Designed miniproteins, single chains, continued (4). Designs and how they scored, part 49

Each design is a single chain, and the fold is of that chain. pLDDT is the mean over its residues in the fold that is shown.

## One batch from the design tools (miniprotein)

Design m13677
Fold by ESMFold2-Fast:
Structure m13677 (fold): chain A 115 residues (1-115)
Amino acid sequence: SPLVEQAIADIRAITDAIMAHLTPEQAARVRELTDKIIEAIKNKDKDALIQALRELGDVVMSQLRDPALQAEFRARLDEAIAQIKASTDFELVLRIVVAFLGDMARLVAEQAAAA
């Protein structure tokens, strides 16, 4: 599907941007979790997708020192997971995932700029 292929390309580009702000060990973990997200998308496995997003969120949360950025990140993660759980449209799930990963990259960049 062209939409799935574009979403996978966007996910890889966004997670590459996140990895630029991380240690090599954390970047390797993000790469591993990105591959799990992509596999879950290919299989339309919402439970595997939610688990991979939560685990990716734990890695990113450990990099956020600003309590305001931590609170915004947690709110956006909880909203994204709730929307994924509620959706019966997998195309909408793809849009939610790409948008959430974009928010994650922005918050990581904001934390890096404040250092």
Scores: mean pLDDT 88

Design m13678
Fold by ESMFold2-Fast:
Structure m13678 (fold): chain A 117 residues (1-117)
Amino acid sequence: MDELIAEADRALGEGKPVEAFRNAARAAKLSGTRVRVRITGPDGPLSPEAQKALDELRKALRYAEELGAVEVEITGVPADLTPEDIKRIMTLLANALRVAAREGLPEAELDIDLTPG
């Protein structure tokens, strides 16, 4: 577990949030930690680029869901969702998972609000 947390910390420092997320999810699984993730945003048609970004996010989240480390609810995302937005989301998820795993929390919650202010 500690080694996976250290690898997640390293990946975050190297600007590799997806790799960090995968290592953090594995650490959470080994610690018995489960994080409930709610992503909230506008509900509407997506650009092709936003759809591709959302598909990459869903692919990464599926890995953690299959581990039992994460429960995910996505109620909407911006129509112009970018790869940089995905990196930010993955960084937040990796941080939540690695902290919860390090603390040995059985359950944690992370809310990400993408609704324009």
Scores: mean pLDDT 83

Design m13679
Fold by ESMFold2-Fast:
Structure m13679 (fold): chain A 69 residues (1-69)
Amino acid sequence: EKVLEGAKAAVEGNFGYGSTLIYEGLLEKGFSPQAAADGALYGLIAAMSGGTPEEAVNWALKGAKKAEA
């Protein structure tokens, strides 16, 4: 699952690869490119702030959904 794989990579410090996977995973879930980008940013911020991969996934989904609302 690309969003979770990206979140794990971001938590491990691979922010560029992690954010790219989160973005691609959100696109595969049917989000727009702008919503997927916002979701990737939210997930990345959660990972950089010491969050777990699961927390980063939740923030990525929240960010993407907020962008489409």
Scores: mean pLDDT 86

Design m13680
Fold by ESMFold2-Fast:
Structure m13680 (fold): chain A 93 residues (1-93)
Amino acid sequence: TDELLALAEFLREASRRLREAAGASAEEVQKIADEILARGKALGPEAEREAERLRAAVDTAVAEPAGQTSILLAASADAEERSRELEERARRL
């Protein structure tokens, strides 16, 4: 459905933004997480849930400065995989 494609595109963009900001300041990464959450809420409950998962990963990452980049890259990769799964489901419809 168009909703699955919208969710997949949301996750792909969120993944890209977190990957690009993985080595940035904690403040910048938190701002990106807030923007992702706001966009997720606007798209619907499923997107909001995915955005909340990403925000939780960001909160963990910024609490562990030495691990921030690794945690964010792992969260980004997970979101990208979920995006691909949603796109595959949409293509089968």
Scores: mean pLDDT 84

Design m13681
Fold by ESMFold2-Fast:
Structure m13681 (fold): chain A 83 residues (1-83)
Amino acid sequence: FNEELKELGEKMKEKSGRTKENAYNLLIEMLEYYGMPQELIDQVKNMPNLPPEKQAEVVEQALEEIQKKLAEKQKEREEKLKK
């Protein structure tokens, strides 16, 4: 998942057309799968209606939040097992 997030970020920023659209769809699926706030999911879904500059910002925020949540869950799980 962390490597997929990096690939998504690069595809969304550097590639256009169909590849970028597929990356957006995959990002939305990951946000929903991890139970991210509906507000963030809605921002990503509305991304095609935003200017490119705003699209990049939303992608960066979404990817960062997913990575942070994954890292925190992993860390908490390991910490709880030791305690």
Scores: mean pLDDT 68

Design m13682
Fold by ESMFold2-Fast:
Structure m13682 (fold): chain A 68 residues (1-68)
Amino acid sequence: MIEELTVEDLKKMKETIEKARKDGSLPKEDYDEDLKFIDRMIEAIENGDLEKAVEIAKEYLERKRKES
């Protein structure tokens, strides 16, 4: 699942998040945090560091779980 994540998938997620923010269905705090992690994952994948991208994704999910 996470290991199959591509830059193309992350860009689509970013577009979805931007649309959700514009229509008011996504809170600003979640929007800012989600974009930050997606951008970090895109950068890691573009650099060929898939392990780092997976670690960033796990860090993000763990952080969201603790905040909820």
Scores: mean pLDDT 71

Design m13683
Fold by ESMFold2-Fast:
Structure m13683 (fold): chain A 64 residues (1-64)
Amino acid sequence: SRAEQQGRNVAQALVDLGFPLSEEEAAAVGEAVARAKSGEEAGRQAIDLVGPEAGRAAGQLAGM
């Protein structure tokens, strides 16, 4: 779906930006972004998964 594609794109963008995510962490962030109703929600969920720096970046990318 479009939401799943957005989740994958955000997770890949974090890896490309140099955030040290495992494959499992990247997948978990992608799923959280796909389920989120807003960039703010995506960021909050991602912070819990991968920490404040990568999580905030995920929220910003998801809100674009």
Scores: mean pLDDT 84

Design m13684
Fold by ESMFold2-Fast:
Structure m13684 (fold): chain A 76 residues (1-76)
Amino acid sequence: SSLIERVKAGLEALAADLIAEARAAGDEATVQRVEDLLSRYLAQIEAAQSEEELLAIERDFLGEAGRLRRDMVRHR
């Protein structure tokens, strides 16, 4: 698989896990935030012109996803 395919799959898998956790908690606001985050970053991946840009997009997504996960834990 290409680097772009692997990065996309990784973002989608992490987003799916976060959405499942938020739904199990009845937190529809966080489900929407994760869906919006994934949509925004998938668009950035589609527009990426280099591997360096793609990896920067991945790092930024992981940071945002980590913040959302921490916020969910605080509201359980």
Scores: mean pLDDT 86

Design m13685
Fold by ESMFold2-Fast:
Structure m13685 (fold): chain A 63 residues (1-63)
Amino acid sequence: SDLDKARAFLEEFDAGVPGSRAERVLRRVLATEADPTLRDIAAAIGVSLRAFQEARRELRASK
């Protein structure tokens, strides 16, 4: 689901692992957008903005 994809992306992003899928997606977004928004990142990983925002909220709540 979109929510599962968003969670996986955010876990990789939060871990800060070089060469991860999250880093590759971010690099691609930055190549087209100087100031990427949450919408741009959600679109790049192929999920809805709503699912991405929900995954971010869950990640923050679990810390």
Scores: mean pLDDT 72

Design m13686
Fold by ESMFold2-Fast:
Structure m13686 (fold): chain A 76 residues (1-76)
Amino acid sequence: KKEELLKEYEEAIKKAEELREEGEKIYKEMQEYIKRSSPEEAEKKEKEAREELKKLTEEIGELNQKAGDLLNEYYE
């Protein structure tokens, strides 16, 4: 049903937005840490943050793909 497709689309978009906000927070915390860190500490923190951001980016990508598929189905 179109109502169900639209609901799933909205949920996917909302979840992707929440994950993007979480990623922004991780990025800001990393930047603040780097400003006060030695090069060694900065590199370790950047690597950890990059790994977390990669996981979030992959999940956001999957949610965006799902949302696009749902929207296409809705208009068909």
Scores: mean pLDDT 83

Design m13687
Fold by ESMFold2-Fast:
Structure m13687 (fold): chain A 58 residues (1-58)
Amino acid sequence: SEAEEILKRHNARIVLRGDGTLEIYSPKPLSKEEQETIVAQLRAWGANITGVEQVIQP
């Protein structure tokens, strides 16, 4: 999927917290469009996402 390719390209990992916060861990921030693509894919799979947090990690 496009979401999987975005994560791979950015060496990113994601964590969905119990409160619905999606944490995106990557060396550089994803664009807003890339974040929205990942959120849309996860919501399509039934995830309840209430917020997004970009975390910069090498």
Scores: mean pLDDT 86

Design m13688
Fold by ESMFold2-Fast:
Structure m13688 (fold): chain A 72 residues (1-72)
Amino acid sequence: SGGVRRMQHNALLTTQGAADELGKLDQEAGDKVLEMGREGAEQKTPDEVLKKTDEAVKFAEDAIARLRQQQS
């Protein structure tokens, strides 16, 4: 079935969105999130795809929060 492939595709879309938002503040950090997203999408089990996607999104959220705090 297409279950894991749909999850891999959704992981790429989710991490692309996170990378785009972070990239507006720090392009190098955004590129790192894109790479993490690709690594997540290459996982062969649903649990590993979700785990790697969550790690990438969390990295982006933490980086955005830190960069926003540096603005006055």
Scores: mean pLDDT 83

Design m13689
Fold by ESMFold2-Fast:
Structure m13689 (fold): chain A 66 residues (1-66)
Amino acid sequence: LSPAQRAALDKDVDDAFALMAQAIVNQMRSRNSDAQLKADLQAYLAKHSKSDTPMVKAAQAALKEL
């Protein structure tokens, strides 16, 4: 693949993972109290602090809103 074709494919994959991560966080918000959600998100981020995945970014964004 050309660099441009690879960049476009990587973007599509990242966008799909970002949507999935947002859907997961939204489901957690609907089922849990704010205190429990905050604790669960902090525990997840503690285990994955060195990762830069869409799920880690979604968890960080959700934690800032609590």
Scores: mean pLDDT 73

Design m13690
Fold by ESMFold2-Fast:
Structure m13690 (fold): chain A 88 residues (1-88)
Amino acid sequence: MELILARQEANSAAIEAVLALGRRLFAAMDAEEEVPQRAINLAVAAMILASAGDVEAALALLREAIGLLRDEEARAALEAELARVEAA
């Protein structure tokens, strides 16, 4: 029983990390004068999937949304954070 609870707690931590990354992505998008609608749609879908516990699908959509950012410095910073979340 304890192993099942530990896995659920680990998944909750992963969900929180993905949601934190998503919030940072939204802040970066708000700083841009023009953001592709596809990037916004992907980020929203990723947050919904993360909230439902689908961390892998959420990370895939966040990766695609980050790749659509026009600010190269913000994109590189978010790609580095995404890699850290995926490695955890």
Scores: mean pLDDT 77

Design m13691
Fold by ESMFold2-Fast:
Structure m13691 (fold): chain A 67 residues (1-67)
Amino acid sequence: MEVLTVKIIKEPSEAEKAVLPLEVGEEIVLENPVFMGDEGILGIDAKTRQLVALRLDNVEILERKEA
């Protein structure tokens, strides 16, 4: 299973906040991440088990590993 750890570096959009209450500086672990072109990442939040969509401009990729 692929796991991606990202950090929120910019204020999330209203659409992003609607599915996950995100704050700048928060780290999110995404399971089975899928890159949506060069603009976004789609994945399952390891903590809530919900599908999450994040903009690449709003996050910093900290780690990518197989788990």
Scores: mean pLDDT 72

Design m13692
Fold by ESMFold2-Fast:
Order: sequence, then C-alpha cells, then structure tokens
Structure m13692 (fold): chain A 64 residues (1-64)
Amino acid sequence: STKERLIKGAEEALKLPGSGAKAAAGAAAVDAYRHGLISEEEAREILALPDGREAARALIEKLG
C-alpha cells in the first residue's frame, strides 16, 4: 500500500547521514500529505524538525 511504501521510505531515511535523512524524511512527509495520510499541519510540524531522523520517526509514528 502507499502507507507501507511511505513507512519504508521513512525507515530508510533513518539510515542516511544528516542532510540526506532530512531531505528523504521531508519528501516522504509531503508524499504522505498529498495522499491524505497526514494533515497539512502534521506535515508542517515534521518539515520544521531540524534533525532528519527525528522527522522520519515522527512520520512513522503518525502513519502507524
């Protein structure tokens, strides 16, 4: 499913170095919002997190 694909993408983001994790988590959050899986406010909160790993964890929690 789209949700499973996005969770997997966020889990992969956790394995990337700093800026790569931030970019990957941000892309997954935007994708989740576009598919109606999270709200615009939730997506903005995730994108505002400075650490990409924290952003990826937040996205996984909201999707799971």
Scores: mean pLDDT 82

Design m13693
Fold by ESMFold2-Fast:
Structure m13693 (fold): chain A 65 residues (1-65)
Amino acid sequence: MEVSRAAGDLIRGIGAELDGLIEIEEKDGKYVITYDGSSEEGGEAAERFKEALKYLGKEAEVVKR
């Protein structure tokens, strides 16, 4: 739980700098990164988040809205 909490705090910090992201949520041990499908920057930001989470040993799914 503390490891997930620390990762979540870091993700929120990065998310605050990225205008194309709608929401980042933890569901059933996975992170779900929702981005604005009308934003080209959102898609790139979501992929970068997914790679960062993979680097931390966590699963992430990218959802286009």
Scores: mean pLDDT 66

Design m13694
Fold by ESMFold2-Fast:
Structure m13694 (fold): chain A 63 residues (1-63)
Amino acid sequence: GEEIRKLHEEIAARFGPLARAANAQRDPVTGELTPEGAALHAQIVKEARPLSEKIMELMEKEK
């Protein structure tokens, strides 16, 4: 329902800037993330995990 939509919006709003920063840290020759880009991606995963788990829980309950 609406709560799931709000969580998706929160993830996009909170992690959009971090995702852009991580993508800016790609090696132009290999296309791989630099250590800084990889660290930012790991931070996004860690911080988004509780929100993603909450979305999954709400999806199960709204089934």
Scores: mean pLDDT 75

Design m13695
Fold by ESMFold2-Fast:
Structure m13695 (fold): chain A 55 residues (1-55)
Amino acid sequence: DKVRKLIEEYLEKHPDTPMSQEEREKIAKETGVSVSTVRQMEGVLAAQRRKAALE
């Protein structure tokens, strides 16, 4: 899934920084999904990364 891969790549480089609206729109345009889909995926992946870091 290209959208997941791009979001994971961003979060890996910026683990404690939420994506900007511009970055979400770039991923949405590149992958052909809606910005809302990118936001949902970002939230899930960011939460998973935070949970792993706290363990």
Scores: mean pLDDT 76

Design m13696
Fold by ESMFold2-Fast:
Structure m13696 (fold): chain A 73 residues (1-73)
Amino acid sequence: MKEQLKKDAEEGIKILREDVERLAPHDPETAARLRKILEESEKALKNGDYFTAITLATLGLILAAISRKELAR
């Protein structure tokens, strides 16, 4: 379980990092908020707190999805 949580956290962080890069030129304010979430998620991963890392990465992905929906209007 812990090994799977680590892999899930790493994948979530990777996707979030890509979302931040893609979103930065279109919504710099949301991108800045996502960078803060990304940094906290990476710190949690480094500390072995995989559940917190996954939770933060998931929150970031939800925020990125909301921003993309608003930009599509």
Scores: mean pLDDT 81

Design m13697
Fold by ESMFold2-Fast:
Structure m13697 (fold): chain A 118 residues (1-118)
Amino acid sequence: KLEEARENFRKALLEAGVSEEDVENLLNDKPMKEIPDLPIKSVEELIEKSKKENLDIFAISPKSAQVFALTDSGKLVPIGSFSEFLEKYSDKKPVEVVLLDATDPISGAKPLIAILLS
């Protein structure tokens, strides 16, 4: 289950345009070297999409490799490392990867990488 989750998330990140190096960095709880060239979405846009399509939204900090859950109120709640996130949500499928116009409350990094799960 966890191995399948790792492969599904690797494929989703690569297909979205995250580099192979930065995908491996995230899977090993390491910071990303580069912010990928992805569409940037506001917190409001992603919350509306989440409600309409029944998706969960998570944000990855490129600087800290920490993952946050994006709440319906627009708050970022810490989940933990990327590996901890994958273990906790291993039954979910990544359906979209975009940039999120939000700031990491811990590192100050912006933008964040949003992953939407079904």
Scores: mean pLDDT 86

Design m13698
Fold by ESMFold2-Fast:
Structure m13698 (fold): chain A 72 residues (1-72)
Amino acid sequence: MTLLIIQLEDNPISRALAEYVESLGLGSSFLGSSGKLVVAMKDDPFSRFIAKYVEDEGLGEYFLSTNPNDEK
């Protein structure tokens, strides 16, 4: 499965965005070891829109993470 991961600066706006994403059932958020906010979402058109918004506003960056096939 492909997941869309967003790394945000720890700002009130970023926290509000993370809560909004969780509220919509698009994904979950957590604080990273560096104090940055990380949001993991399904690879959805709307999730991609949010990721693009984050990048465009300079709030952070995003990347796609692909899970390996069936781990034993």
Scores: mean pLDDT 74

Design m13699
Fold by ESMFold2-Fast:
Structure m13699 (fold): chain A 69 residues (1-69)
Amino acid sequence: SQLIAQGRALLAEGKKLIEEGKAMLEADPSKVTEAIGTVLRGIGLAWQGVLLLRKADPELGEQAAKELK
């Protein structure tokens, strides 16, 4: 469904931002504040994705939440 597609897209975007934040810090340690902010934003988006998946199908939401451990 559209809701599942949107939830998965947010989860994927969140995970991508977490990886980009980590890469930013590795490339330039002076950007620690920006890198941490990027990671936290990614975590927020990933959890928004989990909530959307949970609204569509509680089991999909639970599975997605376990991925974020």
Scores: mean pLDDT 85

Design m13700
Fold by ESMFold2-Fast:
Structure m13700 (fold): chain A 75 residues (1-75)
Amino acid sequence: MSAAEYMAAGAAYALSGDGERAVEYLRKAAEEAKENPEAVKYLEEAARHAEQGDSAAAMKYLEKAGKAMREAGIG
């Protein structure tokens, strides 16, 4: 699966209140995005907030991760 697919799964679980599965998939997204330190940082923050049940903050950091990945994904 791609980082984007893992992010989508993580977002779905975070919005559903399943913090454990959200963390699992967001960490897999970070592994796929590991060549982009900014994206990894935001994905780890999204996972932390999802684990705490803060889906709003998790989604905010997912948006930042997506922007960082888009900048690196030109090519």
Scores: mean pLDDT 81

Design m13701
Fold by ESMFold2-Fast:
Order: sequence, then structure tokens, then C-alpha cells
Structure m13701 (fold): chain A 55 residues (1-55)
Amino acid sequence: MAEKEAKIKRLQFILRNSEDTSKMLVEAHPERAEEIEKQLEQQRKAIEEEIEKLY
């Protein structure tokens, strides 16, 4: 139980950092916004799948 909770919190932290980094990159390089958003969406789905596996 506790190990699952710790892993979920870590995955949520990673996703938050990725969202923040992607936002900064889009602001710095708006010409790459579509590519950056696509990568973020793919990473979000991967993290959501990882969390789902823990249930």
C-alpha cells in the first residue's frame, strides 16, 4: 500500500515537472508548440497507464 502511494506521488511529480517544462519551451519556441504538446500528451498517457497498473 505505502509503496504504491509513494510511486503514484512520484509519477504525479514527474508529470507536473514535464507540464511546467513544456509550457516554458512553448513560450520560448512557439514554432515548436505542436511538437512539444504532442510529446507532453504522449508522456501524460504513459504516466496515466503506469498509475493504472498500480491499481
Scores: mean pLDDT 80

Design m13702
Fold by ESMFold2-Fast:
Structure m13702 (fold): chain A 80 residues (1-80)
Amino acid sequence: MSERAKRILEELIEGDKLLKEGKETGNATLYAAGALRIIGAAVEAALTLSREEAEEVLREAEKLGATEAAEALRKALEGF
């Protein structure tokens, strides 16, 4: 995995964590921060990674339990 793909994966994981924390605690700021990180990372992956590398990032996100980020990435990849 490239350094870009690793960074995108890290942003997806962190975004997923923040989004879920925001949902569970009712904290709109954490929810928004998580959602923005996920959207930004998913769009960057769709625009800048190869198909194979984007699918590797998706598999790793799913394996690590980043379910919300993985769903956003899947949708972004379907739009290109």
Scores: mean pLDDT 87

Design m13703
Fold by ESMFold2-Fast:
Structure m13703 (fold): chain A 85 residues (1-85)
Amino acid sequence: MEEEKKYIEEAKERLKKEIETEEDEAYRKALEHMLKLIEEGVEPREAEAEGARLLLELRGASAEERAEFEAALARGRAALAARAA
């Protein structure tokens, strides 16, 4: 599927550019983790979610902050599903 290949390549290119310009070590590590997951065949949106979880962990986020992130992620997924209708 040409569209899927384009989506994956665009996600990789975007992450590579963000990694190159990112000065925050924790954020850069999260972006590198996202890129690695996509290269290993993980879907870009799921790779982004895993990278965000790693970023929260590296920054020492509280259980409350992690719970709010998971709630925001669920809301975002629901909004994307609604736009497809």
Scores: mean pLDDT 76

Design m13704
Fold by ESMFold2-Fast:
Structure m13704 (fold): chain A 90 residues (1-90)
Amino acid sequence: SARAEAIRRRVEEIRREIEELEKQVEQLKDKISEETYKELEELLDRARESVELSLAYLDAGDVDKAEGGANLAELYLRKAKELLEKAKEE
């Protein structure tokens, strides 16, 4: 369906953004606090889990739950981006 394809595209885009942010976090590991690093890792892990869950629901044909997983992945990714930007300014 068009909706399933749109969600799959969205989830693949989120996955790419997670990978890019993970690389940025690793590059800044020695410049941010251990607490902030741990929080970033936890948020990115949750984002990745939500991506995998969304894809699993798409494979099962549950488009509504797949969209929920994509929304959750975007939420965790957004929180990680905000936390990293705050850490860079301090």
Scores: mean pLDDT 89

Design m13705
Fold by ESMFold2-Fast:
Structure m13705 (fold): chain A 112 residues (1-112)
Amino acid sequence: SIEELVKKAIELLKKAFESTDPEEFRRLMAELVEVFQEILDKVPESKRDLVERIFGLALEALRLYYEHPERKEEAQRVLDLIIEAMKAFVEGKFDEAEKLIDEAGRRLQALR
């Protein structure tokens, strides 16, 4: 069910990024946070920090996009890295997921 939850998180993340309705965006963000919590409850303790970093950066990227539409291209690049990190995580490629998340974090920091 972790694989199914991660797929749901990716779908919610993409829908939130494509949303032009503030109410829909708020609902999708709330659902994403709930799915995040379900994933955290199901992953081994040794992987919780990585999952928390992935979802923290995902929420930050969506916030950046929502508050600064002019930075849409930069936010999209960060989002793509986060989605690839989520896919790598599901495939058990934890080192690859960590490298992708480190890059996403560096790109987001440059946009602050």
Scores: mean pLDDT 84

Design m13706
Fold by ESMFold2-Fast:
Structure m13706 (fold): chain A 81 residues (1-81)
Amino acid sequence: SRLEELRAAVEAHLARAGEKLAAGDYRGAARHLEQARDALLEYLRLKKSTASPQEQEELEEIAKKVEAHTAELIARLEALA
C-alpha cells in the first residue's frame, strides 16, 4: 500500500542519513533527512484524511513539529558542510 511504501521510504532515508553522518558527509545527511521528512509528512497527510476530528488535530500538530524540527536539523547539518 502507499502507507507501507511511505513508511519504508522514511526508514530507508533515515538509515542513509545516519550512514552519511557517520562518514562526515553532512550535505548527504541533510539531503536524506529532507527526503525522510517529505515521506513522513505525506504519510501523516494520508493518515489525517481518514482520521477522526480529534486525531486530525493531533496529526496536524505532529506534522508542524516534524516540519519545524527537521528544518532546524537540516540547517545545522548544512552549516557543518
Scores: mean pLDDT 88

Design m13707
Fold by ESMFold2-Fast:
Structure m13707 (fold): chain A 60 residues (1-60)
Amino acid sequence: SEEEYLKKLIDIWVEFGDRLDEALRRAAETGDESWQEEIDRIAKEFNERVKKLIEEYKKK
């Protein structure tokens, strides 16, 4: 259902929002450019999770 899809999408958003916020805070605290790579990895994982969710629900 659309409601189930939205709930799962929100769950992904919250999970990755928390991870991104932590990575951004640590980047700001350390000034270390290596956190840019971690932020990029988080963004890629987020996109992959969202893509998987969309593909799961396209069958309905």
Scores: mean pLDDT 79

Design m13708
Fold by ESMFold2-Fast:
Structure m13708 (fold): chain A 73 residues (1-73)
Amino acid sequence: MSAQERGIAAARAAIERFGPRSAGGAAAKWGVLEAAKQGHDPVEAARRALESARRAGNEGAAEAAEFVLKEVS
């Protein structure tokens, strides 16, 4: 499985786990899934999403980003 395929799978798993309309689901979809589909590195996308969520104090987004990062590392 390619890094892109792994990133897409991890982001989809996060959307299912946290819910597509949750803060976590939104972070996984827009922070990782769409970035990976556009050819961006999913590890770097997940890391950026995690740092942004932590700075914003968004616990749901941070938990989802950590879940994706753990799956793609």
Scores: mean pLDDT 83

Design m13709
Fold by ESMFold2-Fast:
Structure m13709 (fold): chain A 105 residues (1-105)
Amino acid sequence: MENKDALDLADAAYKQVVSKLTPLERAALGLAFQGLTRHDVTFDASKVSGPLAVFFVLLNTKGILSDEELAKVLGVSLETIRYVRDHLSAEELSALVNKALEKAK
């Protein structure tokens, strides 16, 4: 499959999943998938399946996204991305990521 077709499929699948998540959960999940968290985030990688697994792989293949690009992709404000990255503790961020993964299934 072409990279564009894979991206369109991943974006469509992720958009449906994201509709069930709060803005904070979306920001936490996107930052964790990109490895862009300020603290070590622990989550159950076995819960990354289906559309989320495709989106995870695609984001990591794309490289590092800016805060603005992440905000646009996740449908959240730039302030939400910055708050989750810079203000939440490792424990709070890990809890949000695991909650988002559970809701996304």
Scores: mean pLDDT 72

Design m13710
Fold by ESMFold2-Fast:
Structure m13710 (fold): chain A 91 residues (1-91)
Amino acid sequence: IKELIEKGEKSMEEIRLIIEHLRGIKYDLQSTAQSPVIEEYKKRIEENGKIALESYTKAYEIEPSEELKKKLEEAKKLTEEALELIRERSS
């Protein structure tokens, strides 16, 4: 169970870092074109969101706890927030 929680936390941290980068991204000539960068971040958010959700769900099935329920809700919220930032930047 600890390994599942750690895996979920690592995936959540990856999403948080992407959100920070998306909010702080600078549109200079040295940066990769916005569209390819945004597409890569979208894929990484989806992959890490899935890993976090699956990991916390499995942990919750083994040892149900209010803490794991909160982590599941946090994972869903964070993934939705990150994907919303992607939508704003890709449109």
Scores: mean pLDDT 74

Design m13711
Fold by ESMFold2-Fast:
Structure m13711 (fold): chain A 104 residues (1-104)
Amino acid sequence: GKEEAIKLAKEAIELAKQAIEYAEQGKVEEARRLVLEAIRKIEEALKLAELSPEKKLEIEVLLGMALIYIGVAELLEGEEAAEMMKKAAELVIEAAKLLLEELE
Protein backbone atom coordinates (compact mmCIF):
# COMPACT_ATOMS: atom_id res chain seq x y z
CA GLY A 1 0.00 0.00 0.00
CA LYS A 2 0.87 3.72 0.03
CA GLU A 3 2.54 3.65 3.49
CA GLU A 4 4.80 0.73 2.45
CA ALA A 5 5.79 2.57 -0.77
CA ILE A 6 6.67 5.70 1.26
CA LYS A 7 8.76 3.60 3.69
CA LEU A 8 10.65 1.91 0.82
CA ALA A 9 11.35 5.26 -0.89
CA LYS A 10 12.72 6.72 2.38
CA GLU A 11 14.89 3.61 2.92
CA ALA A 12 16.19 3.98 -0.67
CA ILE A 13 17.20 7.61 0.04
CA GLU A 14 19.12 6.53 3.18
CA LEU A 15 20.92 3.72 1.28
CA ALA A 16 21.81 6.09 -1.60
CA LYS A 17 23.18 8.69 0.87
CA GLN A 18 25.36 5.96 2.45
CA ALA A 19 26.51 4.97 -1.07
CA ILE A 20 27.68 8.58 -1.68
CA GLU A 21 29.69 8.46 1.59
CA TYR A 22 31.34 5.14 0.60
CA ALA A 23 32.09 6.46 -2.93
CA GLU A 24 33.74 9.57 -1.41
CA GLN A 25 35.98 7.15 0.56
CA GLY A 26 36.87 5.26 -2.66
CA LYS A 27 34.82 2.22 -1.54
CA VAL A 28 33.26 1.64 -4.97
CA GLU A 29 32.02 -1.94 -4.38
CA GLU A 30 30.25 -0.97 -1.13
CA ALA A 31 28.70 2.05 -2.90
CA ARG A 32 27.55 -0.17 -5.82
CA ARG A 33 25.89 -2.67 -3.47
CA LEU A 34 23.99 0.12 -1.68
CA VAL A 35 22.86 1.84 -4.92
CA LEU A 36 21.59 -1.47 -6.36
CA GLU A 37 19.68 -2.16 -3.10
CA ALA A 38 18.17 1.37 -3.23
CA ILE A 39 17.06 0.77 -6.86
CA ARG A 40 15.42 -2.53 -5.82
CA LYS A 41 13.50 -0.74 -3.03
CA ILE A 42 12.20 1.93 -5.45
CA GLU A 43 11.15 -0.78 -7.96
CA GLU A 44 9.23 -2.52 -5.13
CA ALA A 45 7.65 0.82 -4.11
CA LEU A 46 6.52 1.39 -7.74
CA LYS A 47 4.64 -1.96 -7.63
CA LEU A 48 2.83 -0.87 -4.42
CA ALA A 49 2.11 2.74 -5.45
CA GLU A 50 -0.76 3.88 -7.67
CA LEU A 51 0.93 6.35 -10.03
CA SER A 52 0.05 7.75 -13.44
CA PRO A 53 1.89 6.05 -16.37
CA GLU A 54 3.69 9.37 -17.00
CA LYS A 55 5.08 9.59 -13.42
CA LYS A 56 6.08 5.90 -13.47
CA LEU A 57 7.99 6.56 -16.71
CA GLU A 58 9.79 9.61 -15.21
CA ILE A 59 10.95 7.51 -12.23
CA GLU A 60 11.92 4.53 -14.47
CA VAL A 61 14.03 6.86 -16.68
CA LEU A 62 15.94 8.11 -13.60
CA LEU A 63 16.55 4.50 -12.45
CA GLY A 64 17.67 3.56 -15.99
CA MET A 65 20.18 6.44 -16.01
CA ALA A 66 21.48 5.29 -12.59
CA LEU A 67 22.01 1.75 -14.00
CA ILE A 68 23.95 3.25 -16.96
CA TYR A 69 26.30 5.07 -14.51
CA ILE A 70 26.76 1.81 -12.55
CA GLY A 71 27.65 0.04 -15.83
CA VAL A 72 30.11 2.79 -16.82
CA ALA A 73 31.72 2.57 -13.34
CA GLU A 74 32.55 -1.13 -14.03
CA LEU A 75 34.73 0.03 -16.97
CA LEU A 76 36.57 2.60 -14.81
CA GLU A 77 38.91 2.54 -11.78
CA GLY A 78 39.57 4.66 -8.71
CA GLU A 79 38.19 8.20 -8.46
CA GLU A 80 36.44 8.03 -11.87
CA ALA A 81 34.49 4.90 -10.84
CA ALA A 82 33.63 6.53 -7.50
CA GLU A 83 32.31 9.64 -9.31
CA MET A 84 30.01 7.48 -11.49
CA MET A 85 28.67 5.74 -8.35
CA LYS A 86 27.94 9.16 -6.76
CA LYS A 87 26.01 10.20 -9.90
CA ALA A 88 24.05 6.92 -9.81
CA ALA A 89 23.18 7.45 -6.12
CA GLU A 90 22.08 11.07 -6.76
CA LEU A 91 19.73 9.87 -9.54
CA VAL A 92 18.26 7.25 -7.18
CA ILE A 93 17.64 9.97 -4.54
CA GLU A 94 15.91 12.10 -7.22
CA ALA A 95 13.72 9.12 -8.26
CA ALA A 96 12.74 8.45 -4.62
CA LYS A 97 11.93 12.15 -4.02
CA LEU A 98 9.75 12.24 -7.14
CA LEU A 99 7.89 9.14 -5.85
CA LEU A 100 7.44 10.74 -2.38
CA GLU A 101 6.13 13.99 -3.98
CA GLU A 102 3.31 11.97 -5.60
CA LEU A 103 2.55 9.98 -2.40
CA GLU A 104 3.44 12.59 0.23
Scores: mean pLDDT 90

Design m13712
Fold by ESMFold2-Fast:
Structure m13712 (fold): chain A 57 residues (1-57)
Amino acid sequence: MVLSAEEARRAGELAVQQLELARQAGNQQAVDLIRREAEQVLALSSPEGAAAFREAL
């Protein structure tokens, strides 16, 4: 059960957008949650997917 590179890349792009919005709002709890979710995505990704996700971050 692994995320494809395309799925991981999209997840990273969405995470960046959500992190920026949360930081602009000063919502540290949301920032922490998004970071935790990013760690889970990396754990579920193929090596190629993990690289694509990190590049999108």
Scores: mean pLDDT 76

